# Designed miniproteins, single chains, continued (4): the designs that were tried, part 53

Each design is a single chain, and the fold is of that chain. pLDDT is the mean over its residues in the fold that is shown.

## One batch from the design tools (miniprotein)

Design m13933
Fold by ESMFold2-Fast:
Structure m13933 (fold): chain A 114 residues (1-114)
Amino acid sequence: SPEALELAREILMLAQEIVDIAEELYKKNPEKYKEVLDKAQRLVDLATQLLRALEEGAPKETILSLVDQLIKAANELKKAIEKVKTPENQEKYDRILELVDKAIELARKLKELI
Protein backbone atom coordinates (compact mmCIF):
# COMPACT_ATOMS: atom_id res chain seq x y z
CA SER A 1 0.00 0.00 0.00
CA PRO A 2 1.40 3.45 -0.95
CA GLU A 3 -0.21 4.93 2.20
CA ALA A 4 1.43 2.28 4.46
CA LEU A 5 4.83 3.00 2.83
CA GLU A 6 4.41 6.76 3.43
CA LEU A 7 3.49 6.14 7.12
CA ALA A 8 6.55 3.87 7.53
CA ARG A 9 8.81 6.59 6.02
CA GLU A 10 7.32 9.20 8.39
CA ILE A 11 7.87 6.85 11.39
CA LEU A 12 11.52 6.36 10.32
CA MET A 13 12.06 10.16 10.03
CA LEU A 14 10.57 10.65 13.54
CA ALA A 15 12.77 7.84 14.94
CA GLN A 16 15.90 9.42 13.39
CA GLU A 17 15.06 12.82 14.99
CA ILE A 18 14.54 11.02 18.34
CA VAL A 19 18.03 9.43 18.06
CA ASP A 20 19.58 12.85 17.24
CA ILE A 21 18.10 14.34 20.45
CA ALA A 22 19.06 11.22 22.49
CA GLU A 23 22.67 11.48 21.21
CA GLU A 24 22.77 15.17 22.26
CA LEU A 25 21.64 14.18 25.80
CA TYR A 26 24.07 11.22 25.87
CA LYS A 27 27.08 13.47 24.98
CA LYS A 28 26.30 15.65 28.05
CA ASN A 29 25.92 12.71 30.49
CA PRO A 30 26.61 9.20 29.06
CA GLU A 31 25.85 7.24 32.26
CA LYS A 32 22.46 8.92 32.74
CA TYR A 33 21.28 8.76 29.09
CA LYS A 34 22.72 5.43 27.83
CA GLU A 35 19.35 3.62 28.27
CA VAL A 36 17.53 6.45 26.41
CA LEU A 37 20.03 6.28 23.50
CA ASP A 38 19.89 2.44 23.36
CA LYS A 39 16.06 2.50 23.24
CA ALA A 40 16.01 5.33 20.65
CA GLN A 41 18.42 3.31 18.46
CA ARG A 42 16.13 0.24 18.83
CA LEU A 43 13.24 2.39 17.54
CA VAL A 44 15.27 3.34 14.40
CA ASP A 45 16.22 -0.33 13.84
CA LEU A 46 12.55 -1.42 14.03
CA ALA A 47 11.35 1.48 11.82
CA THR A 48 14.01 0.55 9.22
CA GLN A 49 12.95 -3.14 9.33
CA LEU A 50 9.26 -2.15 9.00
CA LEU A 51 9.92 0.05 5.92
CA ARG A 52 12.01 -2.72 4.30
CA ALA A 53 9.37 -5.38 5.04
CA LEU A 54 6.68 -3.20 3.41
CA GLU A 55 8.91 -2.46 0.37
CA GLU A 56 9.61 -6.21 -0.06
CA GLY A 57 5.92 -7.22 0.35
CA ALA A 58 6.52 -9.28 3.52
CA PRO A 59 3.59 -11.34 4.93
CA LYS A 60 0.91 -9.50 6.95
CA GLU A 61 1.96 -11.38 10.14
CA THR A 62 5.55 -10.08 9.76
CA ILE A 63 4.37 -6.47 9.30
CA LEU A 64 1.97 -6.72 12.29
CA SER A 65 4.77 -8.16 14.48
CA LEU A 66 7.14 -5.31 13.54
CA VAL A 67 4.43 -2.67 14.19
CA ASP A 68 3.67 -4.19 17.62
CA GLN A 69 7.41 -4.33 18.46
CA LEU A 70 7.82 -0.68 17.37
CA ILE A 71 4.87 0.46 19.57
CA LYS A 72 6.34 -1.51 22.51
CA ALA A 73 9.84 -0.03 21.95
CA ALA A 74 8.35 3.50 21.73
CA ASN A 75 6.49 3.03 25.06
CA GLU A 76 9.70 1.68 26.69
CA LEU A 77 11.56 4.79 25.43
CA LYS A 78 8.83 7.03 26.99
CA LYS A 79 9.37 5.28 30.37
CA ALA A 80 13.17 5.69 30.09
CA ILE A 81 12.80 9.44 29.35
CA GLU A 82 10.32 9.99 32.22
CA LYS A 83 12.77 8.28 34.63
CA VAL A 84 15.68 10.65 33.78
CA LYS A 85 13.99 13.97 32.90
CA THR A 86 15.09 17.11 34.80
CA PRO A 87 14.18 20.83 34.49
CA GLU A 88 17.56 21.58 32.81
CA ASN A 89 16.65 19.51 29.70
CA GLN A 90 12.84 19.86 29.84
CA GLU A 91 12.53 21.14 26.22
CA LYS A 92 14.50 18.12 24.86
CA TYR A 93 12.43 15.69 26.99
CA ASP A 94 9.15 17.28 25.83
CA ARG A 95 10.34 17.10 22.19
CA ILE A 96 11.29 13.39 22.43
CA LEU A 97 7.94 12.57 24.09
CA GLU A 98 6.05 14.49 21.35
CA LEU A 99 7.96 12.64 18.59
CA VAL A 100 7.44 9.24 20.28
CA ASP A 101 3.68 9.87 20.64
CA LYS A 102 3.50 10.82 16.92
CA ALA A 103 5.40 7.63 15.99
CA ILE A 104 2.94 5.49 18.06
CA GLU A 105 -0.05 7.24 16.40
CA LEU A 106 1.36 6.65 12.88
CA ALA A 107 2.19 3.00 13.74
CA ARG A 108 -1.42 2.43 14.90
CA LYS A 109 -2.72 4.01 11.65
CA LEU A 110 -0.38 1.74 9.65
CA LYS A 111 -1.71 -1.31 11.56
CA GLU A 112 -5.27 -0.41 10.37
CA LEU A 113 -4.07 -0.39 6.70
CA ILE A 114 -2.46 -3.90 6.68
Scores: mean pLDDT 90

Design m13934
Fold by ESMFold2-Fast:
Structure m13934 (fold): chain A 89 residues (1-89)
Amino acid sequence: GGDPDAEEAARHATEAAKLGEGEAALAAIAAALAAIGAGFDAELGLNPAASAQAAALAAEEAARLGEGEARRHAEEAARHARRAAERFA
């Protein structure tokens, strides 16, 4: 499969998007798409660092805008996306 941190970031960002509203949900959707892209990059043997960094920034914005369970999922997405970005930097 792809990178496990990118996969976990996508999973948590998707949950944040389902639970969030407005700008928080949009930021979480952006994080999920970027994390999915990082997973595809890793699977194809490309460097996923840029996509993982984009996922981390979007997930951090989702965490800032979100609350409750949506915020917690966005924080987990950011943590996993940052680990993926750092591993491939």
Scores: mean pLDDT 89

Design m13935
Fold by ESMFold2-Fast:
Structure m13935 (fold): chain A 120 residues (1-120)
Amino acid sequence: GYSPEQRAALLGRRAPAVLEPFRGQPVVLDFSALWSGPSRKFLPIFYDTYKDTDLKFVIVPVGDEPQEAWDKFFKENNFDPSKVTMLDKETAEELAAYFGVTSIPTLVLLDEELVVVDVR
């Protein structure tokens, strides 16, 4: 999670241009890795929370696990592939650096203009 000072610094900032394809819809970025017990526990909960909303749920993989490991996790946790968006590792590393992600899971909420409205 973010300190109050880190949260204040991020609120109202526009996300990096790499996220422009998602503009026009509110977005939740979920910074997670399969090596992380909390990530494995909370990913299905966050997915279930957002999957039937107008909000775009986007997984930002900050671990080194291959796509095969993620596909297995999604299948075992009953994720609908049509409702899951996952970024590539290079994009994930850029975003983790931009948002100062030092612990996982971390959530970043963006509005329809990709402006940060909340961080967790």
Scores: mean pLDDT 85

Design m13936
Fold by ESMFold2-Fast:
Structure m13936 (fold): chain A 55 residues (1-55)
Amino acid sequence: SEEEKLRAEYYTKLAEEVRKFIAENPDATNEEVIRKAREIQEKLDKEYEEKLKSL
């Protein structure tokens, strides 16, 4: 379904963006990584909600 497709895209983007942050910031603390992951999740949650709304 389109919903399953959007969900897969969401988790793929989340994983990619977190990995990118870690790669670009190898000296980042665990606290900084967790904080950044939450920021990325909030951004992607909004994008996901808007895409679901358009279905």
Scores: mean pLDDT 83

Design m13937
Fold by ESMFold2-Fast:
Structure m13937 (fold): chain A 93 residues (1-93)
Amino acid sequence: MDAEARKLLEEAKRLNEEGKELYKKGLELEKEGKTEEALELYRRALDLYTRAGELAREARELGTGELKEEALKLEMEIGVNEVAVAANIVVLE
């Protein structure tokens, strides 16, 4: 179980980092007035965060001890990131 939880956690971390990079690029494009391009990157970041959150939840359910705690912390971080990017999508639409 912990070996599977660790692999899910590693994949969740990877998708979360990809989402963060797209969100960061979207913020840069928004500052440049490229609203449509920023929205496209925000929607892609939201998809990555949603997938990452699902994997982090699975890792938390399968994991034990410190691995379960690490997965919970990642799930919480992803949730905050998901809310932030979703809010920017709503504001720009």
Scores: mean pLDDT 89

Design m13938
Fold by ESMFold2-Fast:
Structure m13938 (fold): chain A 71 residues (1-71)
Amino acid sequence: RLEELVRRAVEAARRGDSEEVRRQAEELEKLGLDDLGSGLRRLSDLLAQGADPEQVAQAIEELGTDAKARL
């Protein structure tokens, strides 16, 4: 389910697991949700680059808004 995939990605992001966030992005892309998948890939890249917690929080909020718009 979309909500479950987004939730797993957010939890992975909160613990700094960029690889898990990327896997969830690939799952969303397989479902045809390319915009959400792209958002998660950006979040994964931010985590891999050691982005500030504020940048990560902003990216998570944007993903939540996009997921809500599709549900």
Scores: mean pLDDT 73

Design m13939
Fold by ESMFold2-Fast:
Structure m13939 (fold): chain A 85 residues (1-85)
Amino acid sequence: SLEELVRRMGEREGTPLSAEGAIYLLKGDYEKAAQLFIEEARRRLKENPTPEAVELLKKGEEYLSQGKYKEAAIWYGRAVRLAGE
């Protein structure tokens, strides 16, 4: 499948969950993208807590609670980027 090919590419690039999440976001699978981004953001925040990334995570969680998966995915993706840099 296209998803499997994309996942394999992400695995080879060394950041599989964030790369896989970005590709689901581009494909319009916002629920799956949000799941992958929040998982990676929480993993990174356990290693290196950043207050700004925590605020972005909270905004994503608020959108997720409203069923707004696209907005949740975008904010969680921002949290992943900030927590990784």
Scores: mean pLDDT 72

Design m13940
Fold by ESMFold2-Fast:
Structure m13940 (fold): chain A 63 residues (1-63)
Amino acid sequence: DDEIEEWYLRGKGIAKEFGYEEKLTKEDFIELGKLQVKLIREGKSEEEIKEELKKKIEELIKK
């Protein structure tokens, strides 16, 4: 599934940028990448996407 691979790589990059790469699972990376792609499709700004991704990371870490 090429889409899942793309989401994984995107999410891993996001987690690394925010400094949480080692605190998240492979499934968490996929969710982050999927969310980024969804927000891009919705026409969100770069600032809005970054804010939503940060909120998602904080939710995932609480587990």
Scores: mean pLDDT 81

Design m13941
Fold by ESMFold2-Fast:
Structure m13941 (fold): chain A 96 residues (1-96)
Amino acid sequence: PRLSPEEREKRREELRKKLEEFKKNMTDEEKNKLAREYWEKAKEYYLKAVALGDPNSPEARELGEQAGYYTNLAMLLTTDEEEREEFEREGHRLSA
């Protein structure tokens, strides 16, 4: 079943809260390692979306949303400002 926009927003907020709690018990090395893992997942979703050939298809849009989700997780989790800026820049480039 399709989630309502309100349910999506609520789940996104719950995930943000869980991530902040999770971050409190992590070292900077652990945060940066997990951020890079999420960034690799984001790139995989972007590549899958590109492979579909039509960026306006529902399937490509869903893969793009997943890529954006993992890009945001990587940016929120990293403690490295340069790496965070790279995730943001590359995320914008790949979504264009």
Scores: mean pLDDT 77

Design m13942
Fold by ESMFold2-Fast:
Structure m13942 (fold): chain A 71 residues (1-71)
Amino acid sequence: SSVAKLVAKAEVERIAKEQGLPEAGEALLEAIDVADLTNPEVQRLLKEGMDALKAGDEEKALELAEKVKEL
């Protein structure tokens, strides 16, 4: 749903600002815009991407964003 995308994007933007990882944040925002959030695999990969952002793992967050875009 559009509400789910807005919530996910707000969370990603907040975490990216807190961690100082704007490029990884932007990649996850792009992935959310094209993703089908009703797909359980997309939901799992986005959760892992947000967890990577929280951990400060830029490379993993970027990798997970690309995997979401492929679905």
Scores: mean pLDDT 85

Design m13943
Fold by ESMFold2-Fast:
Structure m13943 (fold): chain A 102 residues (1-102)
Amino acid sequence: AVEAEHRAALSRGDLEGFKGRPSEETIEEVRRMMKEAGVKPEVKKTIEEIIEEIRKLGQGRLELSVGELLTLMLSIAVTRKLPQEVIEALLKLLRLLEEKEA
């Protein structure tokens, strides 16, 4: 039940329904992936702002994986109608993660 509610909140970009928090290690891995993928500085800044917002609101019981953090950021970007460059960067990072796990 709780896990299903958290996954539904992630898919909606609903930060108030989400009680997960990214670790510093997870945030640093996303930063490394952004450098590897050649993400533009302006897009990096927007992604960093989303990470800070998630970090401030998402305190408590569940630690976010890299994939969960990227999925949440993508949901937020789509829901808030952020520039297509941000959405494309997040999709590229998700593909990069899948390639590393394959």
Scores: mean pLDDT 72

Design m13944
Fold by ESMFold2-Fast:
Structure m13944 (fold): chain A 59 residues (1-59)
Amino acid sequence: SAEQLEKLKKYIEMGEIFLEAFRRGETLNNLSPDVKKILEEIKQLSKKITEEYLKKKEG
């Protein structure tokens, strides 16, 4: 669906931002506040997706 495609695009975009920070030689201790916020969002989304996936695996 269009919603799933938009979510996927956002996840890819967040991943690109994280990879770009890594390419600049940034570490978790030196990441900008914006990147740290995105990492926290990814962490929360990953947890939520995993829980939803386990609930819907055969449902």
Scores: mean pLDDT 67

Design m13945
Fold by ESMFold2-Fast:
Structure m13945 (fold): chain A 99 residues (1-99)
Amino acid sequence: MADEEARKLLYEGNVYFDKGDYDKAIELYEKAVELATDPQLKAEAYLNLGRAYLKKGDYEKAIQYFEKAIEYADKSSNPVIAERIKRLAEKVLEEAKKK
């Protein structure tokens, strides 16, 4: 399924993120968002896009992606995971807006 490929791309992106290769992580997360149909998976991918842009110092893009992560978390059929993503996105959004 498209969501299975999207999840694989999301995990590959996490490997590059952990290595500090934020440009490659962003590329993989963007592909994950394009393939994902599950709102939870889209929320996870948008959250990770926001984190990667935050690491690059692009606070404007980070904020935009964190807001999308919250939007898709609210559309998720899994309230526990949605709440977790939402809390994490909101915490990072607060830090990004402090400047």
Scores: mean pLDDT 82

Design m13946
Fold by ESMFold2-Fast:
Structure m13946 (fold): chain A 78 residues (1-78)
Amino acid sequence: SRAEEVQRLVAEMILELSKILFVPGEVAQRVRDLVLAGRLDEARAVLVEMIEKNAPSEEAKEEALRILEEFLARLRAV
């Protein structure tokens, strides 16, 4: 189903971001809820703010933003 594919993509995105920086559980939950509601622009804004706050370096920030944009493109295609 669409919901199952969306949840899988969000989980994979959060897992990949967690390899680079700290992702709070409340942020992960809010992002899942926003994406399931089709509110992708709001989910992006939440994740950008988290990345800017939690990235340990500029290089880590750039890598995390790249991962975010790749997963958002996949989510928009579902």
Scores: mean pLDDT 89

Design m13947
Fold by ESMFold2-Fast:
Structure m13947 (fold): chain A 86 residues (1-86)
Amino acid sequence: SKVEELYEKLLPAAEKAMLEDARILVRELGLPEEVAEEAARRTAEEVARLAAEEYVNPTISSEEFGRRGAEVLEEAIREAARRLAE
């Protein structure tokens, strides 16, 4: 499908962008780099999928898209940090 084509094309760029953002956040929070790598990987998959879906069939605003991406990253960081603390 066109969504799968776009997802595959967008994923590498999303992975790079999310890793940069995640590293900044985990450094500010004093968390291990492994938290950034895990959180970025999970966030990139969801953000790339959402971007591909919205390109094919728009359902949310660009503002809402950005807000959702930030929420996903924050949640992924919390989850990765919690798992590493176990």
Scores: mean pLDDT 84

Design m13948
Fold by ESMFold2-Fast:
Order: sequence, then C-alpha cells, then structure tokens
Structure m13948 (fold): chain A 68 residues (1-68)
Amino acid sequence: EELAREHTVEVLAEEIRRRIAAGESPYDVAVRLIKAAKESGVPLETIREALRRAGVSDEVIEKAIKEV
C-alpha cells in the first residue's frame, strides 16, 4: 500500500512538473488534478503530496482545494 502510493505520488509529481515547465500555471494544474482525483476516488492526501513534490506551494494547493 505505502509503496504503491509512493509510486503514484512520484508519477503524478513528474507529470505536474512537466506541465508547469511547459508553461501551465501551478494553480490551474492543481485545480484540474484535484477535480480529476475527486471524480476517480484518488485520496486527496496523495494529490497534496504529489503537488508538494512537484514544487507547488501549500498556499496554492489549499486555494485550489477550496475552489473544487
């Protein structure tokens, strides 16, 4: 469970990092990912961890969560 979660976090963090590097706003990426997670049943804590690992600030993460 923990190992599978860690792998998921790493994969998501890489994708988030790539999108931000391509010019997407960290806030927009966070909102889209949180919405997708809610629809698919992915735990919110997994998404928070992936966003933090990709370098998204906690302020942006919390703001995105409130908008969803």
Scores: mean pLDDT 79

Design m13949
Fold by ESMFold2-Fast:
Structure m13949 (fold): chain A 71 residues (1-71)
Amino acid sequence: MAEEAAEAARARMLALGEAAGEPELGEKAAELAAEAARALLGDGDEKKAEALVEEAKPLLEKIHAALAAKR
């Protein structure tokens, strides 16, 4: 179900944010990822899902940069 995919995406983003030491960024990315999954898989709204993914990209880039910097 779309809701199960949304919760899985949310959990993954929260875990990445925590691992990066950026829990607030992880929480924001988690909500955007969950809404994108609901839009795509629940509503079939590809344009809304694309917009949410684009909004999440800068947050994910910051999380990935923080993870890389922890070496």
Scores: mean pLDDT 80

Design m13950
Fold by ESMFold2-Fast:
Structure m13950 (fold): chain A 79 residues (1-79)
Amino acid sequence: PLPMPLSLAEARVLGALALHGPRSARELAELTGLSQATVRRALRRLVARGLVRARRAGRTTVYEADREALAALLRAANA
């Protein structure tokens, strides 16, 4: 079953990761024009949904779109 609809912030953050590859919350805020607080909330929800993975890169957490989960979401949304 499809996860509940993405918020606009979740969609923007997910789109930026899909287009630009792995990024930190700071970089995502710059790319999307959203505040870092909004980006962090969206990232927590996207990780909880399984659409984004978080990994440590030195002192920073880097986020990346799960391509299989993203493909499954797109198939479900456009079925």
Scores: mean pLDDT 79

Design m13951
Fold by ESMFold2-Fast:
Structure m13951 (fold): chain A 85 residues (1-85)
Amino acid sequence: SIFEELEELEEEVRQFIASAPDMSVAEVKQRAIELARKGQQLLDRAEEDYKAGKISEQELREIKARLADMQLAVDDAYTAQALAA
């Protein structure tokens, strides 16, 4: 389900944040771009599912909020690593 994919992406983001200090700035940037792309693909699918009546407005709002929180965390990890370099 879309919520299972969302939980998998959240775990991937947590692992990225934990490993970011051990990565080069270039590696962190590349990984951040990949995670942002995955988040956008999940958002696009969530909006399509909502338009098709497969998920509720409340579920769409939850997905959007969680994706926004993930993107902020990814951006923060990149910024911290760039400043440490």
Scores: mean pLDDT 88

Design m13952
Fold by ESMFold2-Fast:
Structure m13952 (fold): chain A 88 residues (1-88)
Amino acid sequence: GEEEGKRLKAAFLSKGKLTARELAEILGLSQSAVSRVIKKYDENGDGVLDAEEAEKLLRAAGVEVEDAREASVEQWAKLVEYIKEQAK
């Protein structure tokens, strides 16, 4: 939801990247479920999504964005729903 989108945006903006652990905590999912979803976009396999990888995920979720740092709370909330659907 919006609160999860807010937390995800704040976590990303604080360091320019997201870890599978942080995603799992924010989304209420297991780290295994999150890692399975992000593996498609985590080209270097480090369990960390940098800005380019986050942009690919946002686009996969149907968000048209050029820079993940500029994505709105609503766009991050859309990514939350996408990850939850892919983790089923």
Scores: mean pLDDT 79

Design m13953
Fold by ESMFold2-Fast:
Structure m13953 (fold): chain A 55 residues (1-55)
Amino acid sequence: MLTKEEVRAFLEYMVRDLGWPLEEALEAVRRIGELNGMPEDDVAELIAFVRELAA
């Protein structure tokens, strides 16, 4: 399973290098969190991180 740190690196790559829209990146966070059984607090932290990247 991916760690939170690994997911953060992947999200940064998707948003910055691949140019993914915010909505698509947020959907990816939800999906990855579900598949990896991540705690709700960790998913919320990753959502905040993606929003910060898009700001």
Scores: mean pLDDT 78

Design m13954
Fold by ESMFold2-Fast:
Structure m13954 (fold): chain A 71 residues (1-71)
Amino acid sequence: MEEERERANELAERAEREILELGRRGASEEELVELARRAHREAATTISDPTSVAAASIRAVGAVIDALLEQ
């Protein structure tokens, strides 16, 4: 359980950084949303704890919103 939570946190942090960095570079909404979708799918297929999957997905979506508001 703890290892899966750590994996989810690492995935979420990686996705957040990637989304925010691409947003700063002027990436399109479609590109940012696609990154969030990939993060969700990766979490859903590799992590069995649904709460950790949900948390990672919410963080990725939050990064997309933040990136779009920064543009």
Scores: mean pLDDT 80

Design m13955
Fold by ESMFold2-Fast:
Structure m13955 (fold): chain A 85 residues (1-85)
Amino acid sequence: MGKVTIKAKFKDGEHAEGFAEGFAGGLGDSPEGIEAKYEADVETGEAKVEVVFKTGEAAKAAGEGAKDGLAADENAVSFEVEVEV
C-alpha cells in the first residue's frame, strides 16, 4: 500500500476546490485506489488531499503526477506532495 498527501495553495479558491475534487474523484475510476479524502477552502485558496493506494507504485505515480501538474500551474502559489510507500 502507498499514501499520497498533497497540500497546495492557489490564487483562485475555485481552482483549489476543483483541484482537490478532481484528484480525489480520479480515484473513484482507479482500481488501485482504496480511500480518498479532501478539504478545500475557497476563501483562502488552500487544498489538502489524502489518498491511499493498493500499491506503492500507484501512490508514487499519483504523487509524481501531482507534482508535475502543480509545478506547471501558474495559479499554484505553493505546494507540498508527500508519498509514503
Scores: mean pLDDT 80

Design m13956
Fold by ESMFold2-Fast:
Structure m13956 (fold): chain A 85 residues (1-85)
Amino acid sequence: MDAELLEEAKELHRRGGELISRAAAALEAGRYEEARELAREAARLYEEAVRLLKSLKSEMTPEQAALYAAASLGLVAARILEELA
């Protein structure tokens, strides 16, 4: 169901954001290996969120489209953070 898939994608996006914050903190503290691991895990969660939202492409609401954009940007940020750490 679309509402259930949206809720799952929201949860993945929320968890990804938490990991990005932790990765940034680890990077600032000089814990590069920890920062890379956290960023890699965040990228995985964002990839799953984007995959779920893509499955709803033909039925995408404005809310789903906004979440898709946010998750896609989060994925790019996570991959950049992993590369820089």
Scores: mean pLDDT 83

Design m13957
Fold by ESMFold2-Fast:
Structure m13957 (fold): chain A 60 residues (1-60)
Amino acid sequence: SLKEELTRLAQEVAEAIRAGDLDGARENVDRFIELAKKLNDPSALEMARDVKELLDRMRA
């Protein structure tokens, strides 16, 4: 299901961050955002935006 794919993408973001792969984490967040938009899930979109902001701060 699309919800299972959202959960998987969230796990892949966490794995990428743990591995120090910030570029991979950003790519997975972007995929998560696109899927959350298709599901019309505002809570997931807000969470993804917060994670993306965190990743942008880590880039510095």
Scores: mean pLDDT 79

Design m13958
Fold by ESMFold2-Fast:
Structure m13958 (fold): chain A 78 residues (1-78)
Amino acid sequence: GALATGAPSAEEIRAQIDGLVKEIEEALKDPDPKVAERKTTNLLTALGLLAIASPDPEVRAEALKKYKEMQKKVEEKL
């Protein structure tokens, strides 16, 4: 695969956060609740990793806030 070296920018990480949020919202619309749960679990794990591993503390705080919001939506719907 293509290997990218170097730390991602705050803008790149924010784009990843936004992408994961959209994918979680789309996964929650899946008519099969088991498929929705599996997809959202994987996506929440990825979002949680951005909340821990992002080099910018403001971006980590944004990821953590989005993680908590999406986790609550998943728990309320599934």
Scores: mean pLDDT 79

Design m13959
Fold by ESMFold2-Fast:
Structure m13959 (fold): chain A 60 residues (1-60)
Amino acid sequence: EKEKIKEELKILGYKLKNGEITKEEAVEALMEVYGLSKEKAEEVVKLIEEGKIDEAVELV
């Protein structure tokens, strides 16, 4: 569900910005939760950090 994924990625971005999780932990979480490759998970984290949540959702 796109809306749920978008909300989850927004929360992940908030935690990254506040230093509650590391980029490495975010990549691992995306791989585990969504079944992404490491390469794709790294791109999603980059898009989240750039505030491009809608683009990040399309990669998931």
Scores: mean pLDDT 83

Design m13960
Fold by ESMFold2-Fast:
Structure m13960 (fold): chain A 95 residues (1-95)
Amino acid sequence: AEDAELDAAIKALEEDPVGALRNLPPETVKRIVERIKKELEENKDDLNAFIATKLRAVALGLKVTYDEETDEIKIEAHPGASPEVRKAIEEVNKE
């Protein structure tokens, strides 16, 4: 059930990133962003895999920033996302 929900949410984000980020449940978006952040963290030493994951995130309406000074990855939603979705993503960045 949870996997089917995530797959449906990812499809919605691929078709209309801004509309989906505005209307999807914050918890569902948080889970997608947590997965993306984990894949980015695991691929820090694989530049091609890192870039591929970053490009997939951009296609979903997400901005990925890497801070070389702190060795931290930050993910941000499009400004058109709901306030609850933006807050959920900010929580992922702190973990």
Scores: mean pLDDT 81

Design m13961
Fold by ESMFold2-Fast:
Parts: structure tokens; sequence; C-alpha cells
Structure m13961 (fold): chain A 69 residues (1-69)
């Protein structure tokens, strides 16, 4: 339950990151967009292997980076 909520939060932050990248680079190629989608999938799969504590730390770091940019 807690891990599922954190994974959903992480997915939302990754989608926000992708949206910001697309806004900054509106002329991204189809190949570049597919690569971003692949990196999001890989990040989510990696996050599933983490403990609740590690996932919280990853989310906090990602959130701080998004706020800075």
Amino acid sequence: SEKEKLLEEFKKLLQELVEKIKEKFPNLSEEQIKQLEKEVEDAVEYAKTLSVTELRELIEKLRAQLEAW
C-alpha cells in the first residue's frame, strides 16, 4: 500500500519531467521521444526494486531537482 502510493507519486513526477522536457525542446524527434519513454519505463522498474526508504529518498531528490529547474 505505502510502496504503491510512492510508486504512483514517482510516476507522476517522471511525467512532469517529460512534460517540462517537451516544453523546453518542442522539436524533439520521434526517436528522442521514444528514448525518453523507455527511460521512464526503466526508472519505474528500477524504483520497484527499492525499499520504501530508498524510494522516498529518490522521490525527494527528483522533486527538489524539478523545483530547481
Scores: mean pLDDT 84

Design m13962
Fold by ESMFold2-Fast:
Structure m13962 (fold): chain A 95 residues (1-95)
Amino acid sequence: SEEDFKEAEATAYLMRGKALLDGGKYEQAIKDYEKAIELVPDDALAWLNLGKAYYKLGEYDKAIEYFEKAVRLADPGSPLQREAEKFLEEARKKK
């Protein structure tokens, strides 16, 4: 389906974004995560990683916003939700 094609493309952006994030290329990682979200807006992992990139840039208000989005979209009690909650707490402590 078209949805399956969008999910595959979004996954490619997420994988490249993670490599860029791990390499310290935060602004480039953000662009890839934004493309992933454009393709699959309800992907909690994409929102979490977007928040992580902004956190690395010291943009804590944006990081908080995106971590809150990740918490809301993630399955309740999942490892992804717990990771998003931990990053949200850490970002709030920086304010």
Scores: mean pLDDT 89

Design m13963
Fold by ESMFold2-Fast:
Structure m13963 (fold): chain A 80 residues (1-80)
Amino acid sequence: LSEREKKMLKIIYGQKDTGVTSAELAKALDISQSTASRHLRRLEKRGLVEVRLSKDGKTRLYFLTEKGEKEAEKIIEEEK
């Protein structure tokens, strides 16, 4: 995982009940939405995040998978 992807996993871990949008991650990490979306797609391919549509069907929300939660915990532990 890249440094940025590790930060993304930690942010999503903090919001695991609500999920996160690519826009929220972009703002939190000071990157473009397109960059955030590309990293989220890579995390999805790794099986660490999954995408669900919001109730209105218009917003993509990213949640940690069980594997993603374990990976985020490991990253947090490595930071002491």
Scores: mean pLDDT 82

Design m13964
Fold by ESMFold2-Fast:
Structure m13964 (fold): chain A 84 residues (1-84)
Amino acid sequence: MDEEKIKEAEEGLKRAQEAARRVMDSPRAHEAIELAGRAASNYQKAIEAYEKGDKETADIYLQNAKKSVDELERLAAEEEARRA
């Protein structure tokens, strides 16, 4: 089990949830929901794989989750800029 990586995944999940909340009332809410869902699914799979000791598989899921969170946070920033 990799404690540091599991913590990173849990922090990423929180970031995804917060970014999705920022976009939920925007015209792009459906994109945010899709990205948040992808992030959550990949983080959950990463945590499970780290707990089982499958580091290679876990690292792949963690990387995929991070890409989804980065896209979601970018989407949230763009929507906030549009509102401002």
Scores: mean pLDDT 82

Design m13965
Fold by ESMFold2-Fast:
Structure m13965 (fold): chain A 73 residues (1-73)
Amino acid sequence: SSMELELQKKKKEQQEINELVAAAITVIGAEIELELLKKQPDSKEKQKKIEELKKLIKENKKKAEELKKKSKE
């Protein structure tokens, strides 16, 4: 029973690590896409995509900070 509880705990910890990694990868990907997009000619579609990418970066940075805070408590 103690081994089963430890396995469940490690599975939860791995899931939290996976979520943190996913959030970090999303930020990196969105930042690269944003830099590439900035090199393109100005359009309404470009501006909308820039706003969407900035929102995605902000949301995933916040998620990563909350996950890190939870692991340090």
Scores: mean pLDDT 82

Design m13966
Fold by ESMFold2-Fast:
Structure m13966 (fold): chain A 81 residues (1-81)
Amino acid sequence: SSVEKEINELLGKILEAINNRDVETALKYIEELKKLLEKNGLLSEEIKKLLDQIREAIENQDYATAYQYLLQLKKEIDKKL
């Protein structure tokens, strides 16, 4: 679906920003992903918690933890698509 493609593009942009250690860009795309998920009724409490955990890890510059939560987030989103 169009939504699935947009979600995967945003997840890819977040991953790229994490790999580049670009906090500002990563947080921007996390917020865009959250809004896209909310608009499409995909923002469950579990997904919201994972987004918050990714944001916190990035703000702490813990990129390894942010990456692990991003993988968990993708799995949870894929269950709803």
Scores: mean pLDDT 89

Design m13967
Fold by ESMFold2-Fast:
Structure m13967 (fold): chain A 76 residues (1-76)
Amino acid sequence: SEAEELIKKGIEYYKQGNYKEAADWFVKAAEIAKDTDPVLASRAYFLAAEAYRKAGDEEKAQEYLNKAVEIDNEVS
């Protein structure tokens, strides 16, 4: 799927230590998956939160963690 392809791009940037760029790809993947695969969207937001945390952006890390939890609560 498109979202899975974007997650793969995010992982590649993450492996390079480009955490902010990785987070951007994970957020895009989550947004695309949100209406069709909410479980994948939640996972992508968790990945974005972790990437932002590694980048030192704790505010965005918390924002995307909250989005992941919101979606998880809707589908659980």
Scores: mean pLDDT 85

